# Designs tried in a protein design run: designed miniproteins, single chains, continued (2). Part 14

Each design is a single chain, and the fold is of that chain. pLDDT is the mean over its residues in the fold that is shown.

## One batch from the design tools (miniprotein)

Design m4458
Fold by ESMFold2-Fast:
Structure m4458 (fold): chain A 65 residues (1-65)
Amino acid sequence: ALLEQLNEALDNLDAEQALSILKQMVANEEDATQAFQRAIQFFRDIGAESLAAEVEELEKQYNQA
């Protein structure tokens, strides 16, 4: 369910919505690794490097320590 919501946010280029969904996936103890990678690849593929960088920073925040 959350992965589908992430895909909808990415289709709408809504980075804030995508980041919110990724945080929910982590909070629900879901494997968010694929979701982060998918979001980063999607933004890079469409040339939105700044949005990809924001998603990478969020991923690092949740993977640190």
Scores: mean pLDDT 73

Design m4459
Fold by ESMFold2-Fast:
Structure m4459 (fold): chain A 106 residues (1-106)
Amino acid sequence: SLEEELKEGEELLKKEMKEEEIKIKQKENELAELIAELYKEGKLKPEEANELSRKISEFIKLVKEGSDKEKIEKIKEEIIEALEKHSKEAAEKVKKLFDEILEAAK
């Protein structure tokens, strides 16, 4: 079936990725789930969820590209500050995931 072929392809791609890239992708998925959960709980408006998702993707891109540390820290702080307005618990979880992404990219 097409679903079985897609699943086999996903497993093969995971095996071919660098350990660093696999770890970053896992943390990216956890971040996406956190934002989706906040939206489902009514804590984020659609535009707020979309903007946070966009900024998180930009943060990950900057980390992967080895961009300026000041630029990475600035976008990190902007995301955390925005999240703290809705959920301090979610902001703390995102801080931890960002630190894990930064460690995986070393």
Scores: mean pLDDT 80

Design m4460
Fold by ESMFold2-Fast:
Structure m4460 (fold): chain A 92 residues (1-92)
Amino acid sequence: MSKEDLFREVELAMEVMKGAVYEQIAEKAEAKGDLASAVEAYRKAVEAYRRALELARELLERGVISEETVRAVEERLREAEAKLRELEEKLA
């Protein structure tokens, strides 16, 4: 495994963690009825998961991670995007 592949794996893990943190921030904001802050946090979560998916696809092409790992990131992104859409509709 190259140092470049290792740095990409670390970057992937950081982006996934960033997405998860913003989801937690969004969930807490939604629980308090602060839909505007929840939308902002979910937008940041989606942005992080999109970056994670780009990295995951590159690492899959290089044989560094599994298709299962890519699918897990795709699922997290889809769930975050769906939740963002739901909350944006409530604010419209």
Scores: mean pLDDT 88

Design m4461
Fold by ESMFold2-Fast:
Order: C-alpha cells, then structure tokens, then sequence
Structure m4461 (fold): chain A 67 residues (1-67)
C-alpha cells in the first residue's frame, strides 16, 4: 500500500510538473508578443492563454500516463 501511494503521488507530481512546464513555455513564447503598451484585454488574453497551455500540458501528461 505504501508503494502504491508513492507511485500515485509521483504520477500526480508529473502532471503538476507538466502544467508548470507548459506555463513556462507559453510565457517564453508570449514575452516578446505582449508589452506593457499592449491593450489590457490583450494582456488578459495572454494570461488566459498561458494558463490554458499549462492545463493542456497536464492533460496530455495524464493521457500519456493512462496509455
């Protein structure tokens, strides 16, 4: 049971790591596309896109683990 709990914890951590890696990559791609001079709505959409990229990466890792 301890080994099974540790395995499940590691799989969840992999999804969390994938989320943050997705966020990091999206931020790196958007840093040159969005400036302080960009309209507020463009900046907010960029923020939504960054979090969406993280969620997509986590979902992809979950699917990979399930395969």
Amino acid sequence: SAAKKEENRRLILREIEAFFEGVRKALEELKDKVTPESPAEVQREALREIFRAGADAANAEEARIAA
Scores: mean pLDDT 81

Design m4462
Fold by ESMFold2-Fast:
Structure m4462 (fold): chain A 68 residues (1-68)
Amino acid sequence: MLSEEEKIELVELTGLGVFLRALAAGEPRERALARAVAKARELSDQYDIPEEKREEIIRRLREAAERL
């Protein structure tokens, strides 16, 4: 069983992976970010991550995407 912290880390890393793969496939940055956010929301729902922490993950994904 994963801890809440481990689940949050896994969701964030998976989202970043989706973003990077979409960029590598030639998708526009805005579309790549939309895919990453959608995946992060999907996994957050599956892992029962609290809404406040889901929004924090998405915020961090947006910040990371802006720096890449």
Scores: mean pLDDT 84

Design m4463
Fold by ESMFold2-Fast:
Structure m4463 (fold): chain A 77 residues (1-77)
Amino acid sequence: SRSEHAIRALAALSLLEMVEEEGAAATAKRLGLPTSTVSRAARRLREALAQQPALELPDELFEELGPVLDAASRPLP
């Protein structure tokens, strides 16, 4: 749905902000993910965002990055 796509786009921007502010390793530790997974996700998102706005990112990219984006959008305990 359009709302779901917008939530994924916001999660992607949030992930990039975290990586830019505290680095991939610290972000990975906070999200409970491998550093390589977070670094790869951030790189792919930066490449895609250089070509089009966040709301226009393809569904295939959000599916590939789904676990990382879900972790980034998760409420902290």
Scores: mean pLDDT 78

Design m4464
Fold by ESMFold2-Fast:
Structure m4464 (fold): chain A 82 residues (1-82)
Amino acid sequence: STKEQILAKTAQDAKEYAKKKGKPDLADEMAKIAVNLLQAQQNGDLDKAAKYAKQLAKIYKQMGDYDKAKEAQEGAEKLAAL
């Protein structure tokens, strides 16, 4: 289905991003978080979306991507405030 294709692409893009940042060891974890975040957003589950955005911020920080970590953390805080 179209939804399954979007989820698969999201997982693949996340894995490739981790590899590009020199952190292939984080690829599977990042893919899982990215897919979970997208599913929470698609379902309108703001609590889960905030949780996964916060987890995404932590993994970006582990990759040394502080700009993306800050964006994800601010996104999580906005979702938690709704």
Scores: mean pLDDT 85

Design m4465
Fold by ESMFold2-Fast:
Structure m4465 (fold): chain A 77 residues (1-77)
Amino acid sequence: DLKKRLDELIDKYLKKKGITRSVDEAPSVGALAATIENLLDLEKKQEYVEELQKRSSEPVTDELIELIAKMLEDLLK
């Protein structure tokens, strides 16, 4: 399940940054976008932030999940 993989990638990213997640609930796309925006070096990853903001009103699709997963995988490198 892509949503489960996304949640696992977020957890790994937060652990890499030394941040503990306070809620066990699967976040909404808007909450995920906000978290990623806050954790990114905004100037370095501006294109990713802009794409997520543009798509924040869209339903959670496999393409959107793949985009977010790709961003997180890039950040985990």
Scores: mean pLDDT 60

Design m4466
Fold by ESMFold2-Fast:
Structure m4466 (fold): chain A 84 residues (1-84)
Amino acid sequence: SKVLQDFRNMTKDIENAKTAKEKKLELEILMGVTLLYFAVHKDDEELRAQVKEIVVPTLEKLTKDKSKEVADLAKKALEELSKF
């Protein structure tokens, strides 16, 4: 699926980010796209589950980031995704 590959590419952009500022920007982009996708596909539990399998591991890793701002944003992102 191209959509699932696009989510994988966004997680790679976060992994390739070198600064806290870049990580925050890429994480905010990922979350904006993810939440919009979930709002459009609210009745498609399988597609939402597949997206979560891609994005959750990256978010969990970011909760341990050296930047408190990045770690806190990742924790908030996981909380938002848990509602779906």
Scores: mean pLDDT 87

Design m4467
Fold by ESMFold2-Fast:
Structure m4467 (fold): chain A 67 residues (1-67)
Amino acid sequence: GYKYPPEFREGLRAVLAERYDEALAHFRRALEQDPSLAPAVAALGDWLRSQGHDAAAERLHALAAEY
């Protein structure tokens, strides 16, 4: 299903608004609730790198690697 925890959805919203500090805080809370989301956070990092947002991608990969 496409239904994610509210914190993951707020993280995605923050990424689209390029508010990466807020996005990381939301994704950390989502991963604390559901560590199985780590591959999804890493995949979002890969997508950000493809869009030229290398620094933001590295931050998401570092967070996902904690889980």
Scores: mean pLDDT 86

Design m4468
Fold by ESMFold2-Fast:
Structure m4468 (fold): chain A 60 residues (1-60)
Amino acid sequence: SAAVEAGARAAADLPPRGAAAASGSGAKTWNGDEREAAEAGLSGDRERTIAAVKAAYAAG
């Protein structure tokens, strides 16, 4: 499904959640919708990922 694929892609573009601020490459610019989708994907919450992706799609 397109929503699941988009969520998985967003999550794959993020650093591991366990290494959030400890050892990163530095801050990068993310808009709010992308961040929500990425956070939902990292959480492994499919329903949240779908909702975040839909919100980003509707807003964008």
Scores: mean pLDDT 58

Design m4469
Fold by ESMFold2-Fast:
Structure m4469 (fold): chain A 63 residues (1-63)
Amino acid sequence: GQLEAERKQLEEQLAKARALIAEAEAKGGTFTVEQLSDTQLLLTATGAGETKEVTLLKPLSER
């Protein structure tokens, strides 16, 4: 169903977020999370002169 699809998307987003955090930490960098909307978060990771951005979606079903 839709809930299983949303859960899978959340798991994929968490995996990407963990990878970015680990990469930023390894490079002595930082990360920030900003809310773009009720359903969207922007993760920005900065390290070793590089900046990477990932848009994370919130599943409405967990609200």
Scores: mean pLDDT 69

Design m4470
Fold by ESMFold2-Fast:
Structure m4470 (fold): chain A 100 residues (1-100)
Amino acid sequence: SIEEVIKKINEITKETIEKILNNKNLSEEEKKQVVEAVNYLTKKVIELIEKKKYDEAIEYVETEGKRIIDVLLSLNKEETAKIVKEWVEKVKKEIEELKK
């Protein structure tokens, strides 16, 4: 169901935020910026899912997630980039379940 997928996406996002906040190689300002970006993207993905725009939700999380990953890699924050990449893949998988 849509409700169960949204619940799982929120749980995945919470776990991702915990990993970002526990990263010793990020400053407090960097943690805040990455957390705010992930939360904003999660909100937009959920809005698209509620509108049953599943392909748009997948494209959105891939495109905007890649932008965050590319910025993190440009700053040599490779471990944080990996955390965000895993978040994108898990969220994408949950949305794909709604297309069945």
Scores: mean pLDDT 89

Design m4471
Fold by ESMFold2-Fast:
Structure m4471 (fold): chain A 90 residues (1-90)
Amino acid sequence: SIAERLEFLKEIAIDKAKETPDEHLESFVESFLESMKDLLVTDYGIPEEKAEELAAEFKERAKPLVEKKDKEGLIEAIEEFFERAKKEAE
């Protein structure tokens, strides 16, 4: 199901965040936003406006966490992003 695929993708994203060095967290967030916005619309059928809202919210939430190198907080932000994406998926 779409929900199971999003759950799997969430686990991969969290694992990637955990292995990313603190100095590369900004680059991780940029790559995550670019990839996820496209995937949510193209592969998971989430409306463009909703995918943009989810991406914008994640970006604003992640910004102070990256500045503080708060990896645990970033993982929580990723979890929230995917839970919201699941609710929006068809």
Scores: mean pLDDT 84

Design m4472
Fold by ESMFold2-Fast:
Structure m4472 (fold): chain A 89 residues (1-89)
Amino acid sequence: MKITVKVGPLREMGGRLVAKVEITSEESQTVTVKIYDEEGKLISEESFHINAGETVTVYVPVEYGETKTIKLYVDGKLVKEIKVTAELP
């Protein structure tokens, strides 16, 4: 399954540091996004139906010095894993 993921630079939104994650699918499918903390605890799970060529944006809050792991699943299979780190200033 052809899924492209683009992670934008960290931005401050509403007093929180947030990563913009753009998920694009080449075919119509449902993508499940699971977000894990540094200890491997599941903190968020959402499913999105993405039409062919469509992009869905997921905003992932991160704290300075923190790494979040984002896992994308299609039909229960892991298709992409991304890590987002907010480096200390």
Scores: mean pLDDT 80

Design m4473
Fold by ESMFold2-Fast:
Structure m4473 (fold): chain A 65 residues (1-65)
Amino acid sequence: LSDEELEKIENEVLMYELQGIKYLSKSQAKEILLRAGLSEEKADEILSKVKKRYITGEELLELVK
């Protein structure tokens, strides 16, 4: 993951938090990754590791390390 893609993911997570959304669904997490410029294949690969129905923005950032 590039520094630019990571920064975009951080910004998208912050925008959700500002809307009062602390827990992201898998579809919301996928939208964040796609908006950051990741391919659908790469986004699905990252999210395939998630066993929970909802994750925090911090958990999403840990997944993309």
Scores: mean pLDDT 82

Design m4474
Fold by ESMFold2-Fast:
Structure m4474 (fold): chain A 90 residues (1-90)
Amino acid sequence: SAAVQEELRELGRLLNEAALRFREKVEELAKEAEKENEVKVYAEKFIEIVELAAEALPPEVAERARRVAEIQAEAAVSGDVEAGRARLLA
């Protein structure tokens, strides 16, 4: 159980790091209106990566990781980062 908690803590750190880098990349792409379709493609690939990682995790952690990825991707595509942030904090 202690080993599992340590793995989950490290995963949380890595997921937060990935989410921050994803957010920075989306913000960069959003500055160019012509790249709107690329933002959507990036968001789709990000969800796929998180789903692949989640397959190796305990169910409760996998569900939370998928939820966070969905919220981040939806916020990025819609441009409503504030709504996405509010949902993550709920």
Scores: mean pLDDT 67

Design m4475
Fold by ESMFold2-Fast:
Structure m4475 (fold): chain A 69 residues (1-69)
Amino acid sequence: EEAARALLGIFDKDGDGVVTLEELLEALKSILSEEEIEEIHREWDFDGDGVITLEELLAWLERLRKLGE
């Protein structure tokens, strides 16, 4: 739980509200396995730029918590 809050702080360091997919995957390595990271990479590699907004990230995290059960 505290890890998720820490990650949000890291992403919001610049306050741009935009996160690069590669940097997100690096942070997720700390809490997820490599195989789970690869699945996320495949799902989020749709437009090619690999840029994600904080709002999309937050919505995804809430869904992930529900699936965590």
Scores: mean pLDDT 61

Design m4476
Fold by ESMFold2-Fast:
Structure m4476 (fold): chain A 83 residues (1-83)
Amino acid sequence: MDAADERVNAAALEALRAAEAGDAEALRRAARELVEAAPAASSETQGVAMVALAVAAVFGSPEVSRIAREALDEVAARTPASP
C-alpha cells in the first residue's frame, strides 16, 4: 500500500475511535492527518477518509461533529471527483 493510503487508513481508524470516545483532541489530530494525506491517497482510500469523517459528524457529540464536518469539507475540497 502507498504511504499516503497507509496514513489515511490509520487516521480514519483513529478518527472513528476518537468519535466513539468523544475525544475532540484526538479527532482534531486524526482529522489533520486525513486532510494532509487524503489528496495523495488512492480514490478508494479517499472514500475511506470521507466515510470516517461523515460517521464522526453524524454520530459524534456537537464538538466532535463540528470538527468532523470541517475536516470532511476540507477533504472534499482537496479531492475533487475524477474527470
Scores: mean pLDDT 80

Design m4477
Fold by ESMFold2-Fast:
Parts: C-alpha cells; structure tokens; sequence
Structure m4477 (fold): chain A 83 residues (1-83)
C-alpha cells in the first residue's frame, strides 16, 4: 500500500523540510509504513528526492537530504509512504 501527499506553494527549503517531515511522520504512523520518500521541486524546476526508513530519524534525514539538493524557493513538496 502507498499513500502520496503533495504540497504546493513558495517556501524556503528549510520550511519545506520541516513541513514535509511532519506530514511524512503523520502518514507513516497512520499507514504503518516501512519507507518514505520526500521530493522537493524548486522554482527553477530542479527536483531532489530522498528515501529513508519510516522512522522519525529516517524521515528527518530524508527531508534534510532533499532540501540540501534544491535551491530556494521550493514550490512543490511530495511525500510518498509505502507499507
């Protein structure tokens, strides 16, 4: 089972990382997910993606890794949680 949630709107990459990590944790807990993927898209059209185990630490690291690979501002963020 897979659940995907997308957020759109201009925000800093740090703000995107925090928001996506919080969303990922809520979805992972509700689904009983084993892995999560965080994807960010910058205003310049560049995309960054990171996958990690669906633990609090894994989710935080995935969000931070995606943020480190994009430039401000982020315009779209996606979380995919897989059971």
Amino acid sequence: TTVTVTFEGEMSKEEAAERLARAAQAIADGLGATSVTVRMEGKDGKVAEATAPASAEGIRLAAQRAADQVEDPVTKGTVTATK
Scores: mean pLDDT 83

Design m4478
Fold by ESMFold2-Fast:
Structure m4478 (fold): chain A 88 residues (1-88)
Amino acid sequence: LQKEVEQLKKEILELAKKIGREDHFKSIITLLEQQFERQDWSLEQKKLIYQALLEAAKEILKNPDLSDLEINEIISLRLQQAIQQLQQ
């Protein structure tokens, strides 16, 4: 599971680089890691959240004309959905 989580993070950052938003996705991952530590999230829960972020990155990559606002909306919606499914 830990290796799977690290692989997902790598894939997300590679897609983020292609999108031209590497620093933005790094910031999102940092915020997620802070939340994971505060709430003592399992590796399985972390994997589900990173899978959601990866799907957001794939969607964004397919749509090169998206604004920063639209990119943030896609990421927020995907992450909120995943978090709701994992909420206690």
Scores: mean pLDDT 81

Design m4479
Fold by ESMFold2-Fast:
Structure m4479 (fold): chain A 60 residues (1-60)
Amino acid sequence: SGLKREIRRMLSLALQEAAQVDPELAAEVKKIYDEIMKSTDESIARKLADEALARVEAAL
Protein backbone atom coordinates (compact mmCIF):
# COMPACT_ATOMS: atom_id res chain seq x y z
CA SER A 1 0.00 0.00 0.00
CA GLY A 2 1.01 3.64 -0.32
CA LEU A 3 1.24 3.96 3.45
CA LYS A 4 3.73 1.09 3.77
CA ARG A 5 5.82 2.54 0.93
CA GLU A 6 5.99 5.92 2.69
CA ILE A 7 6.82 4.30 6.04
CA ARG A 8 9.59 2.25 4.39
CA ARG A 9 11.15 5.38 2.86
CA MET A 10 10.95 7.48 6.04
CA LEU A 11 12.11 4.79 8.46
CA SER A 12 14.96 3.64 6.19
CA LEU A 13 16.43 7.15 6.35
CA ALA A 14 15.79 7.38 10.10
CA LEU A 15 17.45 3.98 10.65
CA GLN A 16 20.59 5.12 8.81
CA GLU A 17 20.82 8.21 11.04
CA ALA A 18 20.08 6.27 14.25
CA ALA A 19 22.74 3.65 13.43
CA GLN A 20 25.41 6.40 13.45
CA VAL A 21 24.49 7.74 16.92
CA ASP A 22 22.80 4.86 18.80
CA PRO A 23 23.08 1.27 17.48
CA GLU A 24 20.70 -0.02 20.19
CA LEU A 25 18.04 2.50 19.16
CA ALA A 26 18.58 1.48 15.51
CA ALA A 27 17.95 -2.16 16.49
CA GLU A 28 14.71 -1.20 18.30
CA VAL A 29 13.51 0.89 15.34
CA LYS A 30 14.28 -2.06 13.01
CA LYS A 31 12.06 -4.30 15.17
CA ILE A 32 9.26 -1.72 14.96
CA TYR A 33 9.76 -1.49 11.18
CA ASP A 34 9.42 -5.28 10.85
CA GLU A 35 6.23 -5.18 12.97
CA ILE A 36 4.78 -2.44 10.73
CA MET A 37 5.53 -4.45 7.57
CA LYS A 38 3.71 -7.48 9.07
CA SER A 39 0.69 -5.41 10.21
CA THR A 40 -2.57 -5.28 8.24
CA ASP A 41 -3.96 -2.44 10.41
CA GLU A 42 -3.10 1.01 9.04
CA SER A 43 -3.87 2.80 12.33
CA ILE A 44 -1.42 0.57 14.22
CA ALA A 45 1.17 1.00 11.44
CA ARG A 46 0.88 4.82 11.63
CA LYS A 47 1.13 4.82 15.44
CA LEU A 48 4.22 2.59 15.43
CA ALA A 49 5.88 4.65 12.68
CA ASP A 50 5.22 7.91 14.57
CA GLU A 51 6.69 6.44 17.77
CA ALA A 52 9.80 5.16 15.97
CA LEU A 53 10.38 8.50 14.23
CA ALA A 54 9.93 10.42 17.51
CA ARG A 55 12.56 8.21 19.19
CA VAL A 56 15.06 8.81 16.38
CA GLU A 57 14.43 12.58 16.40
CA ALA A 58 14.96 12.69 20.19
CA ALA A 59 18.34 10.91 19.75
CA LEU A 60 19.57 13.33 17.05
Scores: mean pLDDT 79

Design m4480
Fold by ESMFold2-Fast:
Structure m4480 (fold): chain A 67 residues (1-67)
Amino acid sequence: GVDKAAEEMVRLPTVRVSLETAKKMVELAQELLKTQSEWETAEKIAKEFGVSLIDAIEAVFLAKKYR
């Protein structure tokens, strides 16, 4: 679920977003992954949240892990 993915995301040493922001990133990743590729999803998240592509990719991986 989104909560578990977001909790794991904020524990990553490179990730410095709040838990609330991490939840929104993971939730958006889960929705976009229904119709978009992993790369397209990561690019959209990076742009929308103003985060690095690396942090956006982590959100995509965790959204998939906790599907």
Scores: mean pLDDT 84

Design m4481
Fold by ESMFold2-Fast:
Structure m4481 (fold): chain A 90 residues (1-90)
Amino acid sequence: SEKEYAEAKKEISEEYIKLIDEVNKLYEAGKITDEQYKKIKEIFDKFNEEVTEIEEEYEEGKITPEEAIKKMKELLKKTKKEVKEIIAKG
């Protein structure tokens, strides 16, 4: 449903903001390098681009609310994993 889609978007947004906050805290504490921070920002830019694509597919009626939610959740999971891998390489 549209309500479930809106609630899922809010949850995903909140989790994404938490991830950004955690990365910023690590950077300010000197726990990650400028190079790691730049790579993580590129991952965040890609996440935002891919979320926009999913939103456009949903608005165009190409995918269901359930498919859009699933795609966004999988994308966030992938993004979290990629960010953790960059942090671990320092």
Scores: mean pLDDT 88

Design m4482
Fold by ESMFold2-Fast:
Structure m4482 (fold): chain A 77 residues (1-77)
Amino acid sequence: MDEIKELGRKLEEDAERLIESYRNKSPKEVIEEEAERTYKSFKEYIEKLVEEGIISEEEGEKMLKEWKDFLEEIIKS
């Protein structure tokens, strides 16, 4: 339970940094770096939700794929 809270908080903090990078019109490299960091935090969070039985493995894989596709679309020059 505490691990899920920690992972959720980390994801929120990483997502806020990504949003701030977009808002501040940061260099493309910085946005890509923050996007990769946010994806990693999201993956860890989803994997923990699957491990704890909160979501299915199938649901987790779908969420990770959708997030990756979304990030790739945003990062397009």
Scores: mean pLDDT 78

Design m4483
Fold by ESMFold2-Fast:
Structure m4483 (fold): chain A 85 residues (1-85)
Amino acid sequence: SEEFKKLVEEAIKKIKEAAEKNDLEGIKKAVAELLEKLAEKGLISLEDVEEFTLKIINFLNENQDAKKVGEFVIKLLKELEKKVL
């Protein structure tokens, strides 16, 4: 979906900007806003939201470096795009 791709690309841009500023809360906000928009538009399942959220929570328990968190989240978003083929 072009809309899915556009929303993910916009979120990746925001995540990169927040990571460069060492803004972990900015990364979390960008992810939350993206997942909300994707769910509201029916572009992802509840199971995808739950799986994605759990992976981020698990990573955050061991990693609080904004750049590492940003890289991990971007990797997960690219994997999510592949599932929405």
Scores: mean pLDDT 84

Design m4484
Fold by ESMFold2-Fast:
Structure m4484 (fold): chain A 102 residues (1-102)
Amino acid sequence: DVDKMVEGLNKLIDKAIEFAKKLDEQYPHPVIKKLLEKLKKKRSLKLNSKSEVEQVVQDVMQEVHVALSQLTQKHPLSDDQKRQLMQELNDLSEEAIKILKT
């Protein structure tokens, strides 16, 4: 059901945007602002097929991973901060998997 996949994708993107907003508050960096812009653009897309939804899910997850990798290289994070980021990333990954199983 494409409509159910789109609902799930919108939830994933909204969750990723909230995560990125929290990151921007704690670690203000151009990479996070760029991630927010990319996520907002993906949220405005009108998708009509399962393959289009699957591609956008993959793109969202790749953009989040790239931004976090770049952020951790530029900001020295504590082990506790890294653990929190990994937990948030895991929560997003679980949401993405649920969409792909629909």
Scores: mean pLDDT 83

Design m4485
Fold by ESMFold2-Fast:
Structure m4485 (fold): chain A 70 residues (1-70)
Amino acid sequence: MTPEEKVEKMLDRLSMSDVPEEFREAVIRLLEKGYEVDEGHITRTLAIMRREGITDKEEIEKILEKIIKE
């Protein structure tokens, strides 16, 4: 399964098909770096993005990486 397919499968399972492309790209990049990303990481990152109005891919990547490293 490609990183892209893995992201879409996780978003589908969460019923979150309408997410920004910048978010998809950030998750793909971390998967390519060898991080394990689960549905809890996805949900928490999206909640922070929506609360704080974050749309920048690099900022999303930093938030997601911080959550994964906890």
Scores: mean pLDDT 80

Design m4486
Fold by ESMFold2-Fast:
Structure m4486 (fold): chain A 82 residues (1-82)
Amino acid sequence: GPKTLKVKVTNSKGEVHETEFTGETAAEIHAKVAAFIDANFADDDKLKVVIYDEDGNFLGSVEGKNKAEAIAGVKKLLEKIF
């Protein structure tokens, strides 16, 4: 069934963007998270992505030296959640 995940993304300057995504598959949520990161951060931003479930339970985190590395790490983390 669908999962709702809370995603918090922080760059090295301490700028934080967070939102919720709902999806049936890891790939569906990954696409939404990638678009969100692309909209809010620069390509060379060092990012930390933290994922929680709907109830606020910690599911995992990813760190990337740039946007592409962070997005790739999120894909692997979501595959473990689904």
Scores: mean pLDDT 86

Design m4487
Fold by ESMFold2-Fast:
Structure m4487 (fold): chain A 74 residues (1-74)
Amino acid sequence: SSAAFQRELTAGVLAVTRGVLRTVLKRLGYTDAQIDALYEAWRAGADPAALRREVGPDLLRLFQQIRELEAQLA
């Protein structure tokens, strides 16, 4: 169905967005452990302004997109 197809597309976009964010953070010198810590802090409700200061507005946008995509699949 159209709804099932939209869910599959959303799941695919989420997987790609997570991969892109991890790749970019690693390129910026973050370790896997540091990236995992950022993800855990973000899921625990870390301040978006604090995260923006650490990683910049473009990467904050990816964290926000992940949250929105996860919400659509919930």
Scores: mean pLDDT 86

Design m4488
Fold by ESMFold2-Fast:
Structure m4488 (fold): chain A 72 residues (1-72)
Amino acid sequence: MELEERGAKIMREELAAGLDPKEFLKELKEAAKTHTFSEEQKKLIKGALKALSELYPELKEEAEEVLKLIEE
């Protein structure tokens, strides 16, 4: 399974288990300020954010901002 597909699957499972999508985005944005992500982590995060945006379209713009911050 590709890393992006794995990230998407994990995100769907976590959201189904009660993860707050908006709180997740806030925590990830804070982590991006102090942490350097590996290429594998970036692929997992990209898949997770895509899945989150598909389930919560109202958060798509915020998810895209967070992804850009991580990739920069």
Scores: mean pLDDT 82

Design m4489
Fold by ESMFold2-Fast:
Structure m4489 (fold): chain A 80 residues (1-80)
Amino acid sequence: SEQLRKEAEAEIKYGKELIKEMKKAKMPQSYIDKIQAAIKKVEDALAKNASDKELMEAIIELGSTVTLARMLLVAKKKEE
């Protein structure tokens, strides 16, 4: 699953960039920690050469976590 590995690497890169933006916006550490945990789960799956199913599940979890965090970041910027 060459494609899944590339998708995992792209999601990790995006998640790390989002963490930088969240830190600049002074988002609660708990939200940052959730993304860091999701990134680590994908990184661990890649390092272990996990099954396509396990890697895909980790990617989906990271993608969902990133989507929610991005929505919260946008809301924080609008609600003042």
Scores: mean pLDDT 84

Design m4490
Fold by ESMFold2-Fast:
Structure m4490 (fold): chain A 56 residues (1-56)
Amino acid sequence: GSLEVLARITVDEARKYFGQDAEVNAQIQALEADPSVENLEHLKSLIKNRALKELQ
């Protein structure tokens, strides 16, 4: 479904830019185990916050 597609895209982008971040990897594993809205939003929020800090 659309949630599974969005989860896959989000995981691919997270691994591409933040593959060395232990917290990002833990949340990727959580999302892959349970592709829920909560786990997707948590990973999205985490990578957004990481990206914003790198731009500052």
Scores: mean pLDDT 82

Design m4491
Fold by ESMFold2-Fast:
Structure m4491 (fold): chain A 89 residues (1-89)
Amino acid sequence: AATVEVKVEDNKITVTGTDSSAPVTGIGVRPADGEELEVTRQSASVSGTTATLTFEVKGKPKKVTLEAQLWASGSTAPVATARAEVEIK
């Protein structure tokens, strides 16, 4: 089974995706509502059945809903998605 988790700690976002059945091929995040999002210190790692994406959000104070997506070998669509609300301070 495929899972994706979003952890929000102030302005630091960590996304972890795992697929127990297939190698992961990508991980990504976007604003779900089409709002502009400024990010810094982005780092991504994809290894075997696990992917991790870490970044910090910046800009004027606002709430943004983020959508995380995980891709795995053998699928053209995301195998898992998750949403999280982030408060930019």
Scores: mean pLDDT 79

Design m4492
Fold by ESMFold2-Fast:
Structure m4492 (fold): chain A 85 residues (1-85)
Amino acid sequence: MTKEQAVNFFSDSIKTFGPQFLQAIHDVGNKTAQNLINGLGLNVNDPVKSAEAIEALGKDKLAENLTKVDGVGPKSAGALIAALS
């Protein structure tokens, strides 16, 4: 995913789902969405900063950090990586 594609995804998701925008991803529930937003340092009011946080982590650290987020299993982690790819 490019930074522009990530910004568009977060912008559209925030517009549709508000602060729980990661619930736009299949198999991501309310608690998992909150844990991911907090664990990845996403800003629910700024899709550009959210995209920059994901870009700064990179794919390897994103996958590593997802395994450390409480309540995030392989299915939810895979769904988020797929949505951001």
Scores: mean pLDDT 65

Design m4493
Fold by ESMFold2-Fast:
Structure m4493 (fold): chain A 96 residues (1-96)
Amino acid sequence: MKVREMAVGGVVFKTETQQKAEELAEELRRAVEESPYDIVAFSVRVLTSGEVRAEVITPTLDDAKSLVEELIRKAKEMGAEVVSSKVRMLPVQFIE
């Protein structure tokens, strides 16, 4: 088991409907997958409230911040509001 410091970026978006939240989540997943950044892990979850939670893990703080900024830009173009965003360096344990 090895501990590495990783950047964790999280953003929560609010949409008007669950359908718009599902559409936003799919677009955010594509944006992450098509991004040039080194992505260790990511998740995009739709909540019944119409909120979308996106989380990305990258090796560097700069990559996580840049990716979060791109996700915010795309979400705003789709009419979503940013509820919260946070990027931090955290010690992550990998199970070998």
Scores: mean pLDDT 80

